# Designed miniproteins, single chains, continued (4): the designs that were tried, part 42

Each design is a single chain, and the fold is of that chain. pLDDT is the mean over its residues in the fold that is shown.

## One batch from the design tools (miniprotein)

Design m13428
Fold by ESMFold2-Fast:
Structure m13428 (fold): chain A 80 residues (1-80)
Amino acid sequence: MEEAVEYLDKAAEYAEKGDYEKAVEYLRQAAEAARRAGHPDLADEVEGTADLVEDLAKKGVPGSRIAHIIRGVRLRLEAA
């Protein structure tokens, strides 16, 4: 789970910077790491978050708001 949390931290950082391509890339890597760690339900939630980030970025939602959403998911993974 440490690897998945680290990728989520990177995803939030790139979202804050407005680099949504990198943010989504790291979210997909976080989902894969969570799945390898034996948490498929959390991996599915992270993949759903990546899809949501793509949609919100297309709609012009600020990167700070998108990063806030990613940090919420990070707290769920850290608690698992």
Scores: mean pLDDT 84

Design m13429
Fold by ESMFold2-Fast:
Structure m13429 (fold): chain A 89 residues (1-89)
Amino acid sequence: SREEAVARVEEHLESLAPKVQEAFALAESDPEKAIAIIEEVKEETVAFFRELAEEARRAGDEELAAEFELAAEQARVLFDGLIEEIKAK
């Protein structure tokens, strides 16, 4: 259901917070490691939203599927921006 999908998104985002915090803590002393962590988080998050989109589409909820496809693209853009910010210091 939509409610179950939203709950899974919330759980996923909560699981990512410590990794993102670790990456920013490392950004000054070890930017290569910080970038590697954000790239991993990006790949996991994009794949997660695409899986939710496929599940929604399979259930016949084309609107929810489109929302998750958009979320996947927005996550990609967000994390790419974070990587560039770490590179720029």
Scores: mean pLDDT 84

Design m13430
Fold by ESMFold2-Fast:
Structure m13430 (fold): chain A 87 residues (1-87)
Amino acid sequence: AKELLEEAKRLIKEAQDKLSQAGKALFNKDYEKAIELAKEALRLAQQALELLSKVPESPTVEAYREKAERLIRAAQLVIEIAEEKLK
């Protein structure tokens, strides 16, 4: 249980870092790179949610689940914006 929570925290941190990089790429009009980085962030955040679903419910688990869900939505938004700009 502890190992799954720590792995989920690691994945969420990596997803946040990738999403930050995706945002910078989007700002620099590097749309293809923004999509690649945002897709990686999305994958990492989804993996974190799957791991969190296996951990007993607690306020800490709920907070990380909400953070992962917010990262998923943000990554999807970056992908949509960047893909629209490539049209």
Scores: mean pLDDT 89

Design m13431
Fold by ESMFold2-Fast:
Structure m13431 (fold): chain A 118 residues (1-118)
Amino acid sequence: GPPPPRVYEGFGLGTESGVAARETVREIGKLLGVDEKTIDEYAAKVRNGIDAVKIIKELAEKHGYKIKLVDERTVEVDGRTLHMIEFELLDENGNVVGRLVVFSEDPEAVEEIKKIIE
C-alpha cells in the first residue's frame, strides 16, 4: 500500500533572542533523536539565532540529516522590514522532517546564516 502520510514540525526563530534560540535548539535536537545531555551541552553554547543555526546544522549532519535552504523572502510587518530565510531538515531518504524559518530586521544576519548553511 502507499506509505503513511508524514508530518513535520515548523519552527520560527528571531536572530536576537538567546532564550528562543536555545529553546529552538532543544526542540530540534529532540526531533533529530539527540540525547538530552548532548542537547544541553549544545544549547548552552547558543547566544542568539545565528549560533542556533550553526548548532542545528552540526547536530543534523552528525545524526544523518541534511539541512536545505528552500526560500528567502522579505516581509513588511507593522511598518518594519523582516528578512526571512527558510530551511528544511531532511532524513537520509530525502523526507522533510522539520522546517525552520529564521528572521531578522538586519539583512547582514541573514547573509551570515546563508554562509553557515552553504
Scores: mean pLDDT 78

Design m13432
Fold by ESMFold2-Fast:
Structure m13432 (fold): chain A 85 residues (1-85)
Amino acid sequence: MVMTLRATFATPEDAARAQEILERAVKELGGLGVAAVDTTVRAVFQAKGESREEILAMAERMAARLAPLAESVEVTFSDDIADRD
C-alpha cells in the first residue's frame, strides 16, 4: 500500500517548513520521498510491514501538524506504485 500526502500552503516558506517535517517523518517510516514545488508539498510512503491503522494514524498526525500552516491537506491511498510511472 502506498500513501500520498499532498498539502498546499499560503507561502513557499510554510511549504519549505512542511517539507522538512515530512522528510523527517518519511525517513523514520522508511518512505519513498518528499517533493516541494512553490506552495505545494507531496510526500509518498510505502508500507513495509506497518498496519493500515498505524499508517492512517501517522497520516492524521502529520495532517494535524500541518493544519495550522496549510490551506489544504489531502491524503490518498493506493495498493501499488505503478501509477507513479
Scores: mean pLDDT 70

Design m13433
Fold by ESMFold2-Fast:
Structure m13433 (fold): chain A 64 residues (1-64)
Amino acid sequence: GEEARELLLKGIALILRATGLNIDAALAAGKPAPSTEDLSAWTPEAAALYKEGKKLLEEADKLA
């Protein structure tokens, strides 16, 4: 439904924002960006946004 689409778009937006923050932090530190399999290596802000985005994608999948 339309609700599933809205959750999907919000989830994608949060994941993109989280990934951008992770890359920016890595560039500032002169290090490679940690992968999505190691969220504990991410900044707390970027990790929280990624987890929220992932949660919204799972909710969208349940409503589709």
Scores: mean pLDDT 84

Design m13434
Fold by ESMFold2-Fast:
Formats: structure tokens, sequence, C-alpha cells
Structure m13434 (fold): chain A 68 residues (1-68)
């Protein structure tokens, strides 16, 4: 599972980046992943992880592959 592999490898970095951005409380997990990816210079990986959170598994895997 490419989504799970990306979460295992980058999840902690993305979580820390999202915390530093101090986003509004109502911000979705998907939007947090997108913003964290942009902050880390990995925008495709962030969008891929966001799609995975939305259940769009095939599109998520394609973007994660492009972001690696």
Amino acid sequence: DLIQEARDKYGDAFAKAAQELKLPAETSGAERAIRAGEALGMPKLGKGLALGLEGKTEEAEKLIKEGL
C-alpha cells in the first residue's frame, strides 16, 4: 500500500508541519495534508495523502508516485 508507506515515511514530518501552520480548528485532515506538503516542498505528496484521506485511493497513489 503506497499510501501507507508514504504515511509511515513522511507522516510525522507532515504532522509537525501542519502544527506549525496553526490552521483554523475547522480545517479538514485533507486540507492540513495539502498545506503541510506545500510547507515541506512536497505539494504532490501532500495532495496524494489528502486524496487518500478522502477515500480516493487510486488518484492518491498516482500523486504519491509522482511526488517521490
Scores: mean pLDDT 80

Design m13435
Fold by ESMFold2-Fast:
Structure m13435 (fold): chain A 95 residues (1-95)
Amino acid sequence: ADSAEARRRGILEFLAQVAIEKLRREGVADEEIREVQARLAALLAAGDYDAALELIAELLGVSVETVRETIDRLMAMDEAEREEIARRWEEEMAK
């Protein structure tokens, strides 16, 4: 399996959940939220990541470019966070 593709999909699924939470906080009806969730899930399942990204950008009220930059930062942060966790674990083990 392509770990980079799986990771990008995971970040898109996370951003989709953030967009859904925003809709709930804004008082959007549960039925409409379910329709949006179904649409996002279908796009992600089809591997249509560009269309999923466009929908997420629309729901968050930001540009497609902003969502792409956010994905890139989250990918970089996950690597840095993994290195920080590993380093802290090594420091705790090195008595």
Scores: mean pLDDT 74

Design m13436
Fold by ESMFold2-Fast:
Structure m13436 (fold): chain A 74 residues (1-74)
Amino acid sequence: SPADENRRALDVHFSERMKEVIAAAKSEEELLAALERAQGVWNELLREIAANPDTPVEELLARFDARVAEIRAS
């Protein structure tokens, strides 16, 4: 289904972006805060997939990337 395809794409992308977040963290406190915020974003996207399974995967990936950029900037 479109929802399953979108979720698989986001799972791979999430893992790759989290490696970047981990590598960029300068302290354990920054790392934990970034991971907590990233988990929140991930949960929001899972709800979006469930509510709107026909949303293009490219749009979901772009939303995730924008939110991860915000996390890295904080």
Scores: mean pLDDT 76

Design m13437
Fold by ESMFold2-Fast:
Structure m13437 (fold): chain A 70 residues (1-70)
Amino acid sequence: MTPEQRAALAAILEGIAEADRLAKEDAEKGIAMYRENIARAEALRPALGGLAEYLIASLQERLKELEEKL
């Protein structure tokens, strides 16, 4: 993994943490940020393979839980 790919992964993880924080204050804004982070993880799929698939699946499960609570 290149330093650039590592930085991109770190940015996604930070974005997920911010989405969790935001969802506690405003569920709709948190949901929007989860969707944005899913798109970022999908962009890393060629570089990260199974790790990207795992992140996407985990984010989709969390997104579904938040949408069901609306």
Scores: mean pLDDT 78

Design m13438
Fold by ESMFold2-Fast:
Structure m13438 (fold): chain A 123 residues (1-123)
Amino acid sequence: STEIGIKAAEKVFLDEDTSTIEKVAKVLSEKTGSKKETILEFLRALSTYLKTGKLTDPSLTPYIPALKKSAEKQDPFATPLTTVLIPTLAQAIKEALKLKAKVTDIIAGILNVLKSRFTELEK
């Protein structure tokens, strides 16, 4: 995976500045037709989980084992849920942060950050 993709994923999920999550939520809302507020709550809950291991939103419950499996395999297509979620999220991050990196590099960055965080949370 490229360093640009890893840094982008860390900025979205692990940074204390939540303004990046808000920009990503706006792009995802525009692409999916879902309410920005609903997406924002989901992304904030995911960020909190990756930082602390604390599940703050029960809607995240089916995504945690799917994201973990995808991260362990380093494959966004490892589960039906991650097959749509990870590529769509990578594209939204690319657009929100105006990155010149390929979507595949951002996918690799997301999977790398997820693997690192799930490994840390299991200690």
Scores: mean pLDDT 85

Design m13439
Fold by ESMFold2-Fast:
Formats: structure tokens, C-alpha cells, sequence
Structure m13439 (fold): chain A 110 residues (1-110)
């Protein structure tokens, strides 16, 4: 599954940056990582409704993470990496679930 691969790569990246993150960012990162792990479980169970709900929450968490990273003056390469993950997840969601386009676009404007 394309979503499964996206979520696994996301978890791997976030776990890599977590040890160097501030306490505030570690809490945000843990929330996103846990959400991604829950989404993977729902996908394995064929529970697409809960997987979609978790994907939206992951997207919201990534937007919050991006703003926090910018506020803490993280390296541009780390900011770019998170922006790329946001774009990939958002594009996948809008392609596979066109009904979520407005909700996804609203999250990206926050």
C-alpha cells in the first residue's frame, strides 16, 4: 500500500529527529508517531474509515510540527523534509479520497 509505505517512512524520519528535539517538539513528534502506528494497524485490519481519520490527524500534527520547527529555527533541510511529508500525504489523500479535499486544504491553510 502506498499509504503504508508513506507512514513507515514518516515514522522512521520522525524517530530519527526525536532525540535532538526540544521537550515540546518531542511531545508533538510522539503524537504523530503514535497516530501513524495506529493508522498502520487500521490498514492491516482493513478499517479504511479509521485509517482516513488517523491520516487527517497525522496531517494536522505535521502542520503543527512544521510551525513549531520554524519557531525554534530548525535547519532548513529539516523544515523542507517535513514540508515534503505534508505534501506527499496531502496529495495521496486528495487523490484516493476526493471527498476529503476541502478538509485537507483547510488543514494546510492553518
Amino acid sequence: SELEELLKELIKYLEKIKPKASEELQEILDGIIDGAKDALKYLKEGNWENAKEQALKILEGLVILLKAMKKENYPQEDIDAVEEQIEKLAEWMKREFPELKEEVDEILEK
Scores: mean pLDDT 86

Design m13440
Fold by ESMFold2-Fast:
Structure m13440 (fold): chain A 66 residues (1-66)
Amino acid sequence: MDLLTLRFERSPLNVRLMEEWEKRGVLLRVEYGPETITAVMPYSATDYVQQALLRGVRLIEGTLHE
């Protein structure tokens, strides 16, 4: 399965975004660091990332694992 690993700034808004994605079943794993959130999802869920970026959410880093 192709996996996408994404890093976001840890903020109340981004925590709520991760909770929504987990509820929708698009998050395979989420890890909350002191300043960042790391999310792992299937590559097929990239539309959720695009929608978040259009709403002004900033992606720190993204990595594809095949």
Scores: mean pLDDT 78

Design m13441
Fold by ESMFold2-Fast:
Structure m13441 (fold): chain A 95 residues (1-95)
Amino acid sequence: SMETVKEIARRLAELVLTLTLVTKDSGFAIDMGHREIDRLGKEYNLSQEVVDFLKELVQRIADVVEKALNEGKSNKEIQDLVNEELEKGIKELEK
């Protein structure tokens, strides 16, 4: 369902944010996000379109976090930027 995909998107954003902040390695965070997408894609029988959307979202979240870290943003500012990017992704999914 669309509600399940939105819940997965929120969980993936939290995962990527947390891993990037802890490791300072966006590539590692993206890899872990992709592994989680593969696992959930099998569990929930997600379509390829949804899988591709989630992979793009994971990349976008990682890019936002990396850029904000390079700009010296606080963890709170980074969280707000991630929430904004997640909201954009969810709105795109609903179209």
Scores: mean pLDDT 88

Design m13442
Fold by ESMFold2-Fast:
Structure m13442 (fold): chain A 75 residues (1-75)
Amino acid sequence: MKEELIELGKKLKEAGVTDEQIAGILANVAYEYIKKGYSKEEVIEAFREAMKELGISDEVIEQALADLEKRIKEL
């Protein structure tokens, strides 16, 4: 999971995708893992770690997590 998010994020950075757009795309992938029955705590931690390894700012990470948590709460 974390490794897959990092690899996707690296490809997006190479293609010139913005950090905000990368965060949104990876948050959508994280949400799909939760829908498949993965622990939300495990998925959120993997997402946070992947974003940090990609060099994405804490501000962007927290915005993406707030959106993800809202979507999880609606499940």
Scores: mean pLDDT 84

Design m13443
Fold by ESMFold2-Fast:
Formats: structure tokens, C-alpha cells, sequence
Structure m13443 (fold): chain A 79 residues (1-79)
């Protein structure tokens, strides 16, 4: 997407790192970071799946609002 400030390889590395983190600790924070990296790569369907998982695990309203906002952003980018 229109700003070249990061290489796609950096987001690919982030996806690999956060995938491993999620396998060890499937917290809303780790799932949200994985989803954010997937969004940066245009992998929107995968980002939505991980955001839905994060929302199912999130217990505090502030975390839920942040995850919902990211989900809404990804859905808008799919359109």
C-alpha cells in the first residue's frame, strides 16, 4: 500500500514471529499483533479469523474495543 516505509519481508517476519507467540500464548494481545501484521500484508481473511479468536478471549472492554476497531478497519480494507 502507498507508503514504502516498510519492506514486505518485515511483515512476513512479524507474521512468523507472532504465529509462534500465539502457539505458545494465544492471548488477545498476541492474536491482535498477528492480525495487524497480516493486515499489513493484505491477508485480510486470516486477519479477521485471528481477530475473531482474540475477541472471543478478551475479557476487558478496552481490549475488546481495540480489537473490534481493528476488525472494522480490516473489513473496510476488504471492500
Amino acid sequence: DGDDYFLSGDYERAVRLYTRRVQRDPSPVNLGRLASSLRALGRYDEAIRYLDQALSLATNPRTQRGLQAMRDDVRRLQS
Scores: mean pLDDT 82

Design m13444
Fold by ESMFold2-Fast:
Structure m13444 (fold): chain A 75 residues (1-75)
Amino acid sequence: SRKQIEAEAAASMVLMAASVDPELSEEAREAIDEMVERIQRGDFEGARRAAERLIETTTDPAVIRAAQNLVDVLE
């Protein structure tokens, strides 16, 4: 439950950073969608891999920082 709340809060920060990036790629958007869905299912291992894929698909430092924070939360 606590990890779920922390993961959802960290994911919200990723979504906020992504929402202001007009050049976010389709691959990055798909990684975000998978990440959110995995967190909703309690699949923290899958969510962590999706967040790592997001980091690889974007050059936006705000999105990368938020996704890295989420990876650390999901550790």
Scores: mean pLDDT 86

Design m13445
Fold by ESMFold2-Fast:
Structure m13445 (fold): chain A 59 residues (1-59)
Amino acid sequence: RPLTPEEAAAVRAAKAVLDGASLEEAHQIIDEYKDQLTPEQYERVRAVVETVHAAVKAA
């Protein structure tokens, strides 16, 4: 099944963070999908990516 825009944004941004990208770079990736996301979906993707970033920095 193709990824939804919410899933695609979350996967790409989280992968970037795991590869050493900054939170600003991850937010820029999410913003590429902004027109395809509802405000609620946008906030969920940001929250997930921020959680992944926090986990990486805690290591």
Scores: mean pLDDT 80

Design m13446
Fold by ESMFold2-Fast:
Structure m13446 (fold): chain A 57 residues (1-57)
Amino acid sequence: SLQSQINQLNQQIDQLSRQAAEAVAAGDWDRVSSLLGQITSLQSQKSSLVSQSSSAS
């Protein structure tokens, strides 16, 4: 279901956000950049799924 996919994306975004915070603390800016890119991609996918679940979509 769309809700299941949105829930999975939310969990993955949360995990990557925690990893990004750890990378910031470690000063690993290459990892921060990579993780932020992944988070942005997942947020885009989530936005698309939310749009599809809307009556306006």
Scores: mean pLDDT 83

Design m13447
Fold by ESMFold2-Fast:
Structure m13447 (fold): chain A 80 residues (1-80)
Amino acid sequence: SMDELKKEAAEIYKEIVEILDKLDPNNPEAKELQKEIKELEEKFQEAVENNDIEAMKKTLEEMKEKLERLRELKEKQEKE
């Protein structure tokens, strides 16, 4: 349902924000991921406005991929 997808998106976004707060804001890879995530947030909001469940699912899957890359960057930073 849309409500379940919105809830999942909120949880993913919360973790993204928490990781970004811990990353070096000048890291070029972090900057690129922030840009990509912003574009996906806009696409997700458009899908919500259009009641497009398939677009919401696709955008959410792409957002999960960006979250995984953020987790990898955080681990790399912590291993210094």
Scores: mean pLDDT 84

Design m13448
Fold by ESMFold2-Fast:
Structure m13448 (fold): chain A 95 residues (1-95)
Amino acid sequence: SLTREQAIEYTSLAIQIAGSVFDMEITTDPKVMEQQKKNIIDILDYAVKHLPKEAAQSFLQSVEKDLQKAIEKTTNPEAKKQLQEILEYTQSLLK
């Protein structure tokens, strides 16, 4: 089971990813798209490095499901493409 500090960190990282995904879906600025993609990748790398293995795996599985839903719902073609690349990266970290 997670410590209180680990649970808070997990929740904080999840909120940050959700915010970055939202920004990617609504943006018309390629620089914002690139920055938010980088933010998500950096958060995924941080979670894998710093969370306990079981918590990191659960986090990645949650992100995978959220990315799949975002890809299905988004009407932004560039966001769909960039989110698909993040999904593939997330899946690579689960192996």
Scores: mean pLDDT 88

Design m13449
Fold by ESMFold2-Fast:
Structure m13449 (fold): chain A 69 residues (1-69)
Amino acid sequence: MSLEEVIAGARELLDRGEYRQAAHAVIAVLDKLLPTHPELAPMREALRANPDDPELIREGIEKVEEVLK
């Protein structure tokens, strides 16, 4: 599964109210991007600390989508 597919799945999980599952999917993508995009580390730590925050999960998805463009 591509990173774009994982992020699309995370957005669907967020829309369904599956916040923890959505956060885990975003963290998995961030972990793959961190070696080339170390600026994403604060977002990863924020999501790890607050996996049930839908606004934070949305921000994480948006940051990943921007990086994948």
Scores: mean pLDDT 84

Design m13450
Fold by ESMFold2-Fast:
Structure m13450 (fold): chain A 68 residues (1-68)
Amino acid sequence: MEALVAALRAEGHTDAQIASNLRGLEVARALNRLAREGRSAEEIAEHLQTVHGLPAPSARALAEHLVA
């Protein structure tokens, strides 16, 4: 993580952009893990809302796309 942050800073990315990218990576990793575990779209959407703070429609759309 720290090495990735240092590389992004060296490329001229702002701290806000780096934070957004890291959040996106954490969400993507959670989606892939839960899908591999055979979780339902509803379970994945709930996890994204409660753990990662995504809005309900966004969490649902991502979960349904991945499970389909």
Scores: mean pLDDT 69

Design m13451
Fold by ESMFold2-Fast:
Structure m13451 (fold): chain A 90 residues (1-90)
Amino acid sequence: EEAERYRRIAELLEIVRDGLIALKKNPGNMTEEEKKIVEEGTRALRELSELLEPLAEELEAFLRELEAAGLDEEAQLEALAEWFREKAEE
């Protein structure tokens, strides 16, 4: 069950990252496809918040390390998704 949860978290983090990338590239001139990606990112962020609640301490510590390493929000989301994907495969 935890493996499935970690896999879902990784998927949601990737969707949030894609939404953030789309928002940054064309904020004033989004295509319908780009708008859809941003909308999916917003929904993913809501679901992600619920799934991450039991892992708040571990998540906070890891995010602090990523911030200390100088990673921006996109890179942090990518690293976090990889971390949860690895947990799902263990």
Scores: mean pLDDT 78

Design m13452
Fold by ESMFold2-Fast:
Structure m13452 (fold): chain A 107 residues (1-107)
Amino acid sequence: SELREQIEETYASTTNPDTLKALDLARLALEGASFEELLKKAAEYEGIEDEKDIKEMEELAKELVEEAEREFEELYPEASPEERETLRRAIRGTALMVSAGYVKKKK
């Protein structure tokens, strides 16, 4: 709850468009938005409309999330299902923005 409140306060006070995009994705992820909803929002933010590019972004983001989950399980094997779900939500937004930037750079 404290993290959510901090994100909302920062979102309300910031005027940097790139920071606002990142914070909006983080907020939506913490609120329980699906990977598909976050993927659509990230694509809209970066102006990615080509179906092939969106699919590449999805595949890259999924690989990044899976790698982060594997590293977390190796470092914290006693983590609860709730802690793992929190990690998935926390990294989804970042993974999608990184993947969108990569796809955009190729053009």
Scores: mean pLDDT 72

Design m13453
Fold by ESMFold2-Fast:
Structure m13453 (fold): chain A 108 residues (1-108)
Amino acid sequence: DRQAQRKRLTDLLLAKGEYNLALARKYLDQTPTSVREGGRHAVEAYGSYLGARSLDGSLPQARIDEAEDLLAAVRDRSSPKDRERIDRGLEESRRVGEEFRRQVEEEE
């Protein structure tokens, strides 16, 4: 059942998003702070939530907004090179989200 597969993928992406959001916060809150690791996990969280919403548009926007706010804070604290890495990760996340949307469309 394609509907069951879509739900399973959505649930996995939400779980991945929650896991990476928690890790991003952990790295940013630790002493010494790891802005690079925090940024990497924040990008993964944002991408995972975007992917989940591409599969299920009824999911709340709040988690995407939360990950986006965290990304903005990390970006402000990042070196130019790490900002470029974040921007590249965000572009990739948007691309993956569009691909998931296409797959859902092609599946009926």
Scores: mean pLDDT 78

Design m13454
Fold by ESMFold2-Fast:
Structure m13454 (fold): chain A 58 residues (1-58)
Amino acid sequence: MDPKELEKEIDEAMDLMIRGVLKASGVSDEVIDLALELMKTKGLSLSDALEEAKKKLA
């Protein structure tokens, strides 16, 4: 299996899990979308990405 394809599948599953948990916690879809993008582009942890996303969208 191509490592890039496996990484994509894991990333997609992780995104779905993170979205579900954050929505249950009352986080908006816009904040979640930006936080997931920051995790992918900057390599931030979920907590750091979520804080940056909240500040940017405030």
Scores: mean pLDDT 77

Design m13455
Fold by ESMFold2-Fast:
Structure m13455 (fold): chain A 99 residues (1-99)
Amino acid sequence: SMKEKFEEIKKKLEDLYEKTLKELRELFEEYEKEREPTVEDVAFYIAELLRAIGLYIEAKRKIEKAEKEGDLEKAEKALEEAEAELKRILERFKEYLKE
């Protein structure tokens, strides 16, 4: 049913978000094991966490709006855009930690 498809999209977004937060945490924890983090390192980590949270909230709102409109394609697009942006956050954070 259409309702089941929207529930699947919302669940995929939630799972993706939780996975992204976990990966950000694990990357920072590995970094802390090898060297003392600077204030700048901590600030960058917090900024990327807040960015991921903001993206999740925005994507969830877009999906909920699409559900009210009965627009499954809009919900799928919002999920795809959120996945791409969360991936960019992880890539950016990995690049930062290599410097």
Scores: mean pLDDT 89

Design m13456
Fold by ESMFold2-Fast:
Structure m13456 (fold): chain A 55 residues (1-55)
Amino acid sequence: GEKGTLERVDEKTVKVISSGEELRLTLFDGSTIIVKNGDLIPLELAKQIVSVESI
């Protein structure tokens, strides 16, 4: 779904922006990570994201 986005904060960090509580991120290797609105994640991890799903 489109209820979450990732916004670049700096050269190494992106911020999770979500209208809900949590997002499921699916990575290139098929692994999944649950993140919350306002979480900061490394840009290297964000580059591996292939899908974003609201939960």
Scores: mean pLDDT 77

Design m13457
Fold by ESMFold2-Fast:
Structure m13457 (fold): chain A 92 residues (1-92)
Amino acid sequence: SKEREAAILLASYTVNKSGADFLYDILNNPSTKLSEEQKKQLLADMEQNVKNMQDILDTAKAKNLFSDAELAKMEADIAALKAKLAEAKAKL
């Protein structure tokens, strides 16, 4: 059903968003004492999470699984994380 497919995609989206937010917090926490190599790896992992979110959004749009308001919120979340990713990369 569309409801089941939407629920699975939303769960996957939420996991990837939570992962990206968590990695951003680690990267910006001076107490973690990350090496440059560790920072690069975490940035790559965050970039993959954001890419996964975009792929999920594209699938959701193609299949009409969410409302326009829900899709707009997902687009805003992805745009915010892309900006955070660019900011974190610039600090390397």
Scores: mean pLDDT 90

Design m13458
Fold by ESMFold2-Fast:
Structure m13458 (fold): chain A 71 residues (1-71)
Amino acid sequence: APPAASEEEAAERAALERILADLKAGKPEFAEWMEKLKKQLEAKYGLKGLTPEQVLEEALKLSLEEAERLA
């Protein structure tokens, strides 16, 4: 089973699921937000071609509030 989380971590997971649901709906707003995050993560790690799910998980580990501000 997945590990239990604090209230803050549970909120981060809920936010990730909501964002993923919006990506599934094909909203262009979130596609642009994902491109911004991908560029930020690629600059930090020197990686390319991250999936949207990987980008969202890394963003939540770093800063959920800042990730939302990019949208």
Scores: mean pLDDT 63

Design m13459
Fold by ESMFold2-Fast:
Structure m13459 (fold): chain A 86 residues (1-86)
Amino acid sequence: DVSAEERIDGYIGAVYAEREKNGEPKPKNREEAIKLLAERFKKAGADSLLYSLARDLKEVGKIDWLPKEVQEFYEERLKRMEELQS
């Protein structure tokens, strides 16, 4: 099993690699890399990937790295998932 911390490192590494491949500027820090990934998922309508990213960040105490609208999306989806299990 891959930990949430290792998954986050993987997300960040993937953002750096993709930007290098595309000739785009590298993110200034890990938080910027996460924000760029969240924006891509949001623009693509990749709701399940966006939720998984937010969940992993919540587990490591870094959910505040995400924009407020993405945090609100995560909380609403989490509430809906909890209602389905009740």
Scores: mean pLDDT 83

Design m13460
Fold by ESMFold2-Fast:
Structure m13460 (fold): chain A 93 residues (1-93)
Amino acid sequence: SPRDRQRGIQGAISQLSGASMLARVMDRQGVPFDQILQRVLGLVDDAIRLASHVPDARDILRRTRRRVQRAQTVDQIVDILRDAVVRLQGLVN
C-alpha cells in the first residue's frame, strides 16, 4: 500500500541518516576504518530489510551497499549515504 511504501522508505532514510552520524562519531573516536565500514554495512542491510517490499528503494539501497563496500574513507561513506537519502526522499516527495 502507499502507506506501507512510505513507512519502508522513511525507515530506510532514518537508518542511513543514523549510520552517517554513527560513522562520523566512530571516526572521531579513532575507531579503525574496517570496523566503521562493517558497522555501516550492517546498518545498510537493516535499511534494505525495512524497504524490502519497495523495489525502487531496494535497488537504490543495494547500489548504495556496493558503493559503501568500495569506499576507502569515512567521508566517502558519508557522501554515499547522503546521496542515497536524497534519492530515497525523491521517492516519497
Scores: mean pLDDT 91

Design m13461
Fold by ESMFold2-Fast:
Structure m13461 (fold): chain A 57 residues (1-57)
Amino acid sequence: MLSAAAVGYLLANYTGEPVVVPAEYRDEVLAFQRAHGLPVDGVVDRAALEAIYAESL
């Protein structure tokens, strides 16, 4: 589960290009990617962001 701080970072920094998360959010993003069957690379693309958005609703 992503923290509100990690979600806020991604929403503030996503410009249509994949986002490489800073070290402070990396472990929770990797855990989210594993839980949702996404590539476990710490890079949040559109598909990962859509999964995060769906989880937040």
Scores: mean pLDDT 75

Design m13462
Fold by ESMFold2-Fast:
Structure m13462 (fold): chain A 79 residues (1-79)
Amino acid sequence: MEKEFNELINEVATKILQLAAKLPDVEKREKIMEEASRKLQEVEAEFYFNKASMEEVKKKLDEILKETEAKIEKELKDL
């Protein structure tokens, strides 16, 4: 379970990094990255303190990824 969790969170974090790298505005990129990182840390804490199941973690990580993708897409359209 811990290995599966670590692989999943690393995959989501890598996807967020790749998406954020497409933003030319450093300040907006940093803000989006900091917000996403904070949410990922909250999910990690909930998992390790047994406040969330693996299914709840998967759902929360998917939501974080989708929200981050939407924010990056919006910023790219505003260019």
Scores: mean pLDDT 80

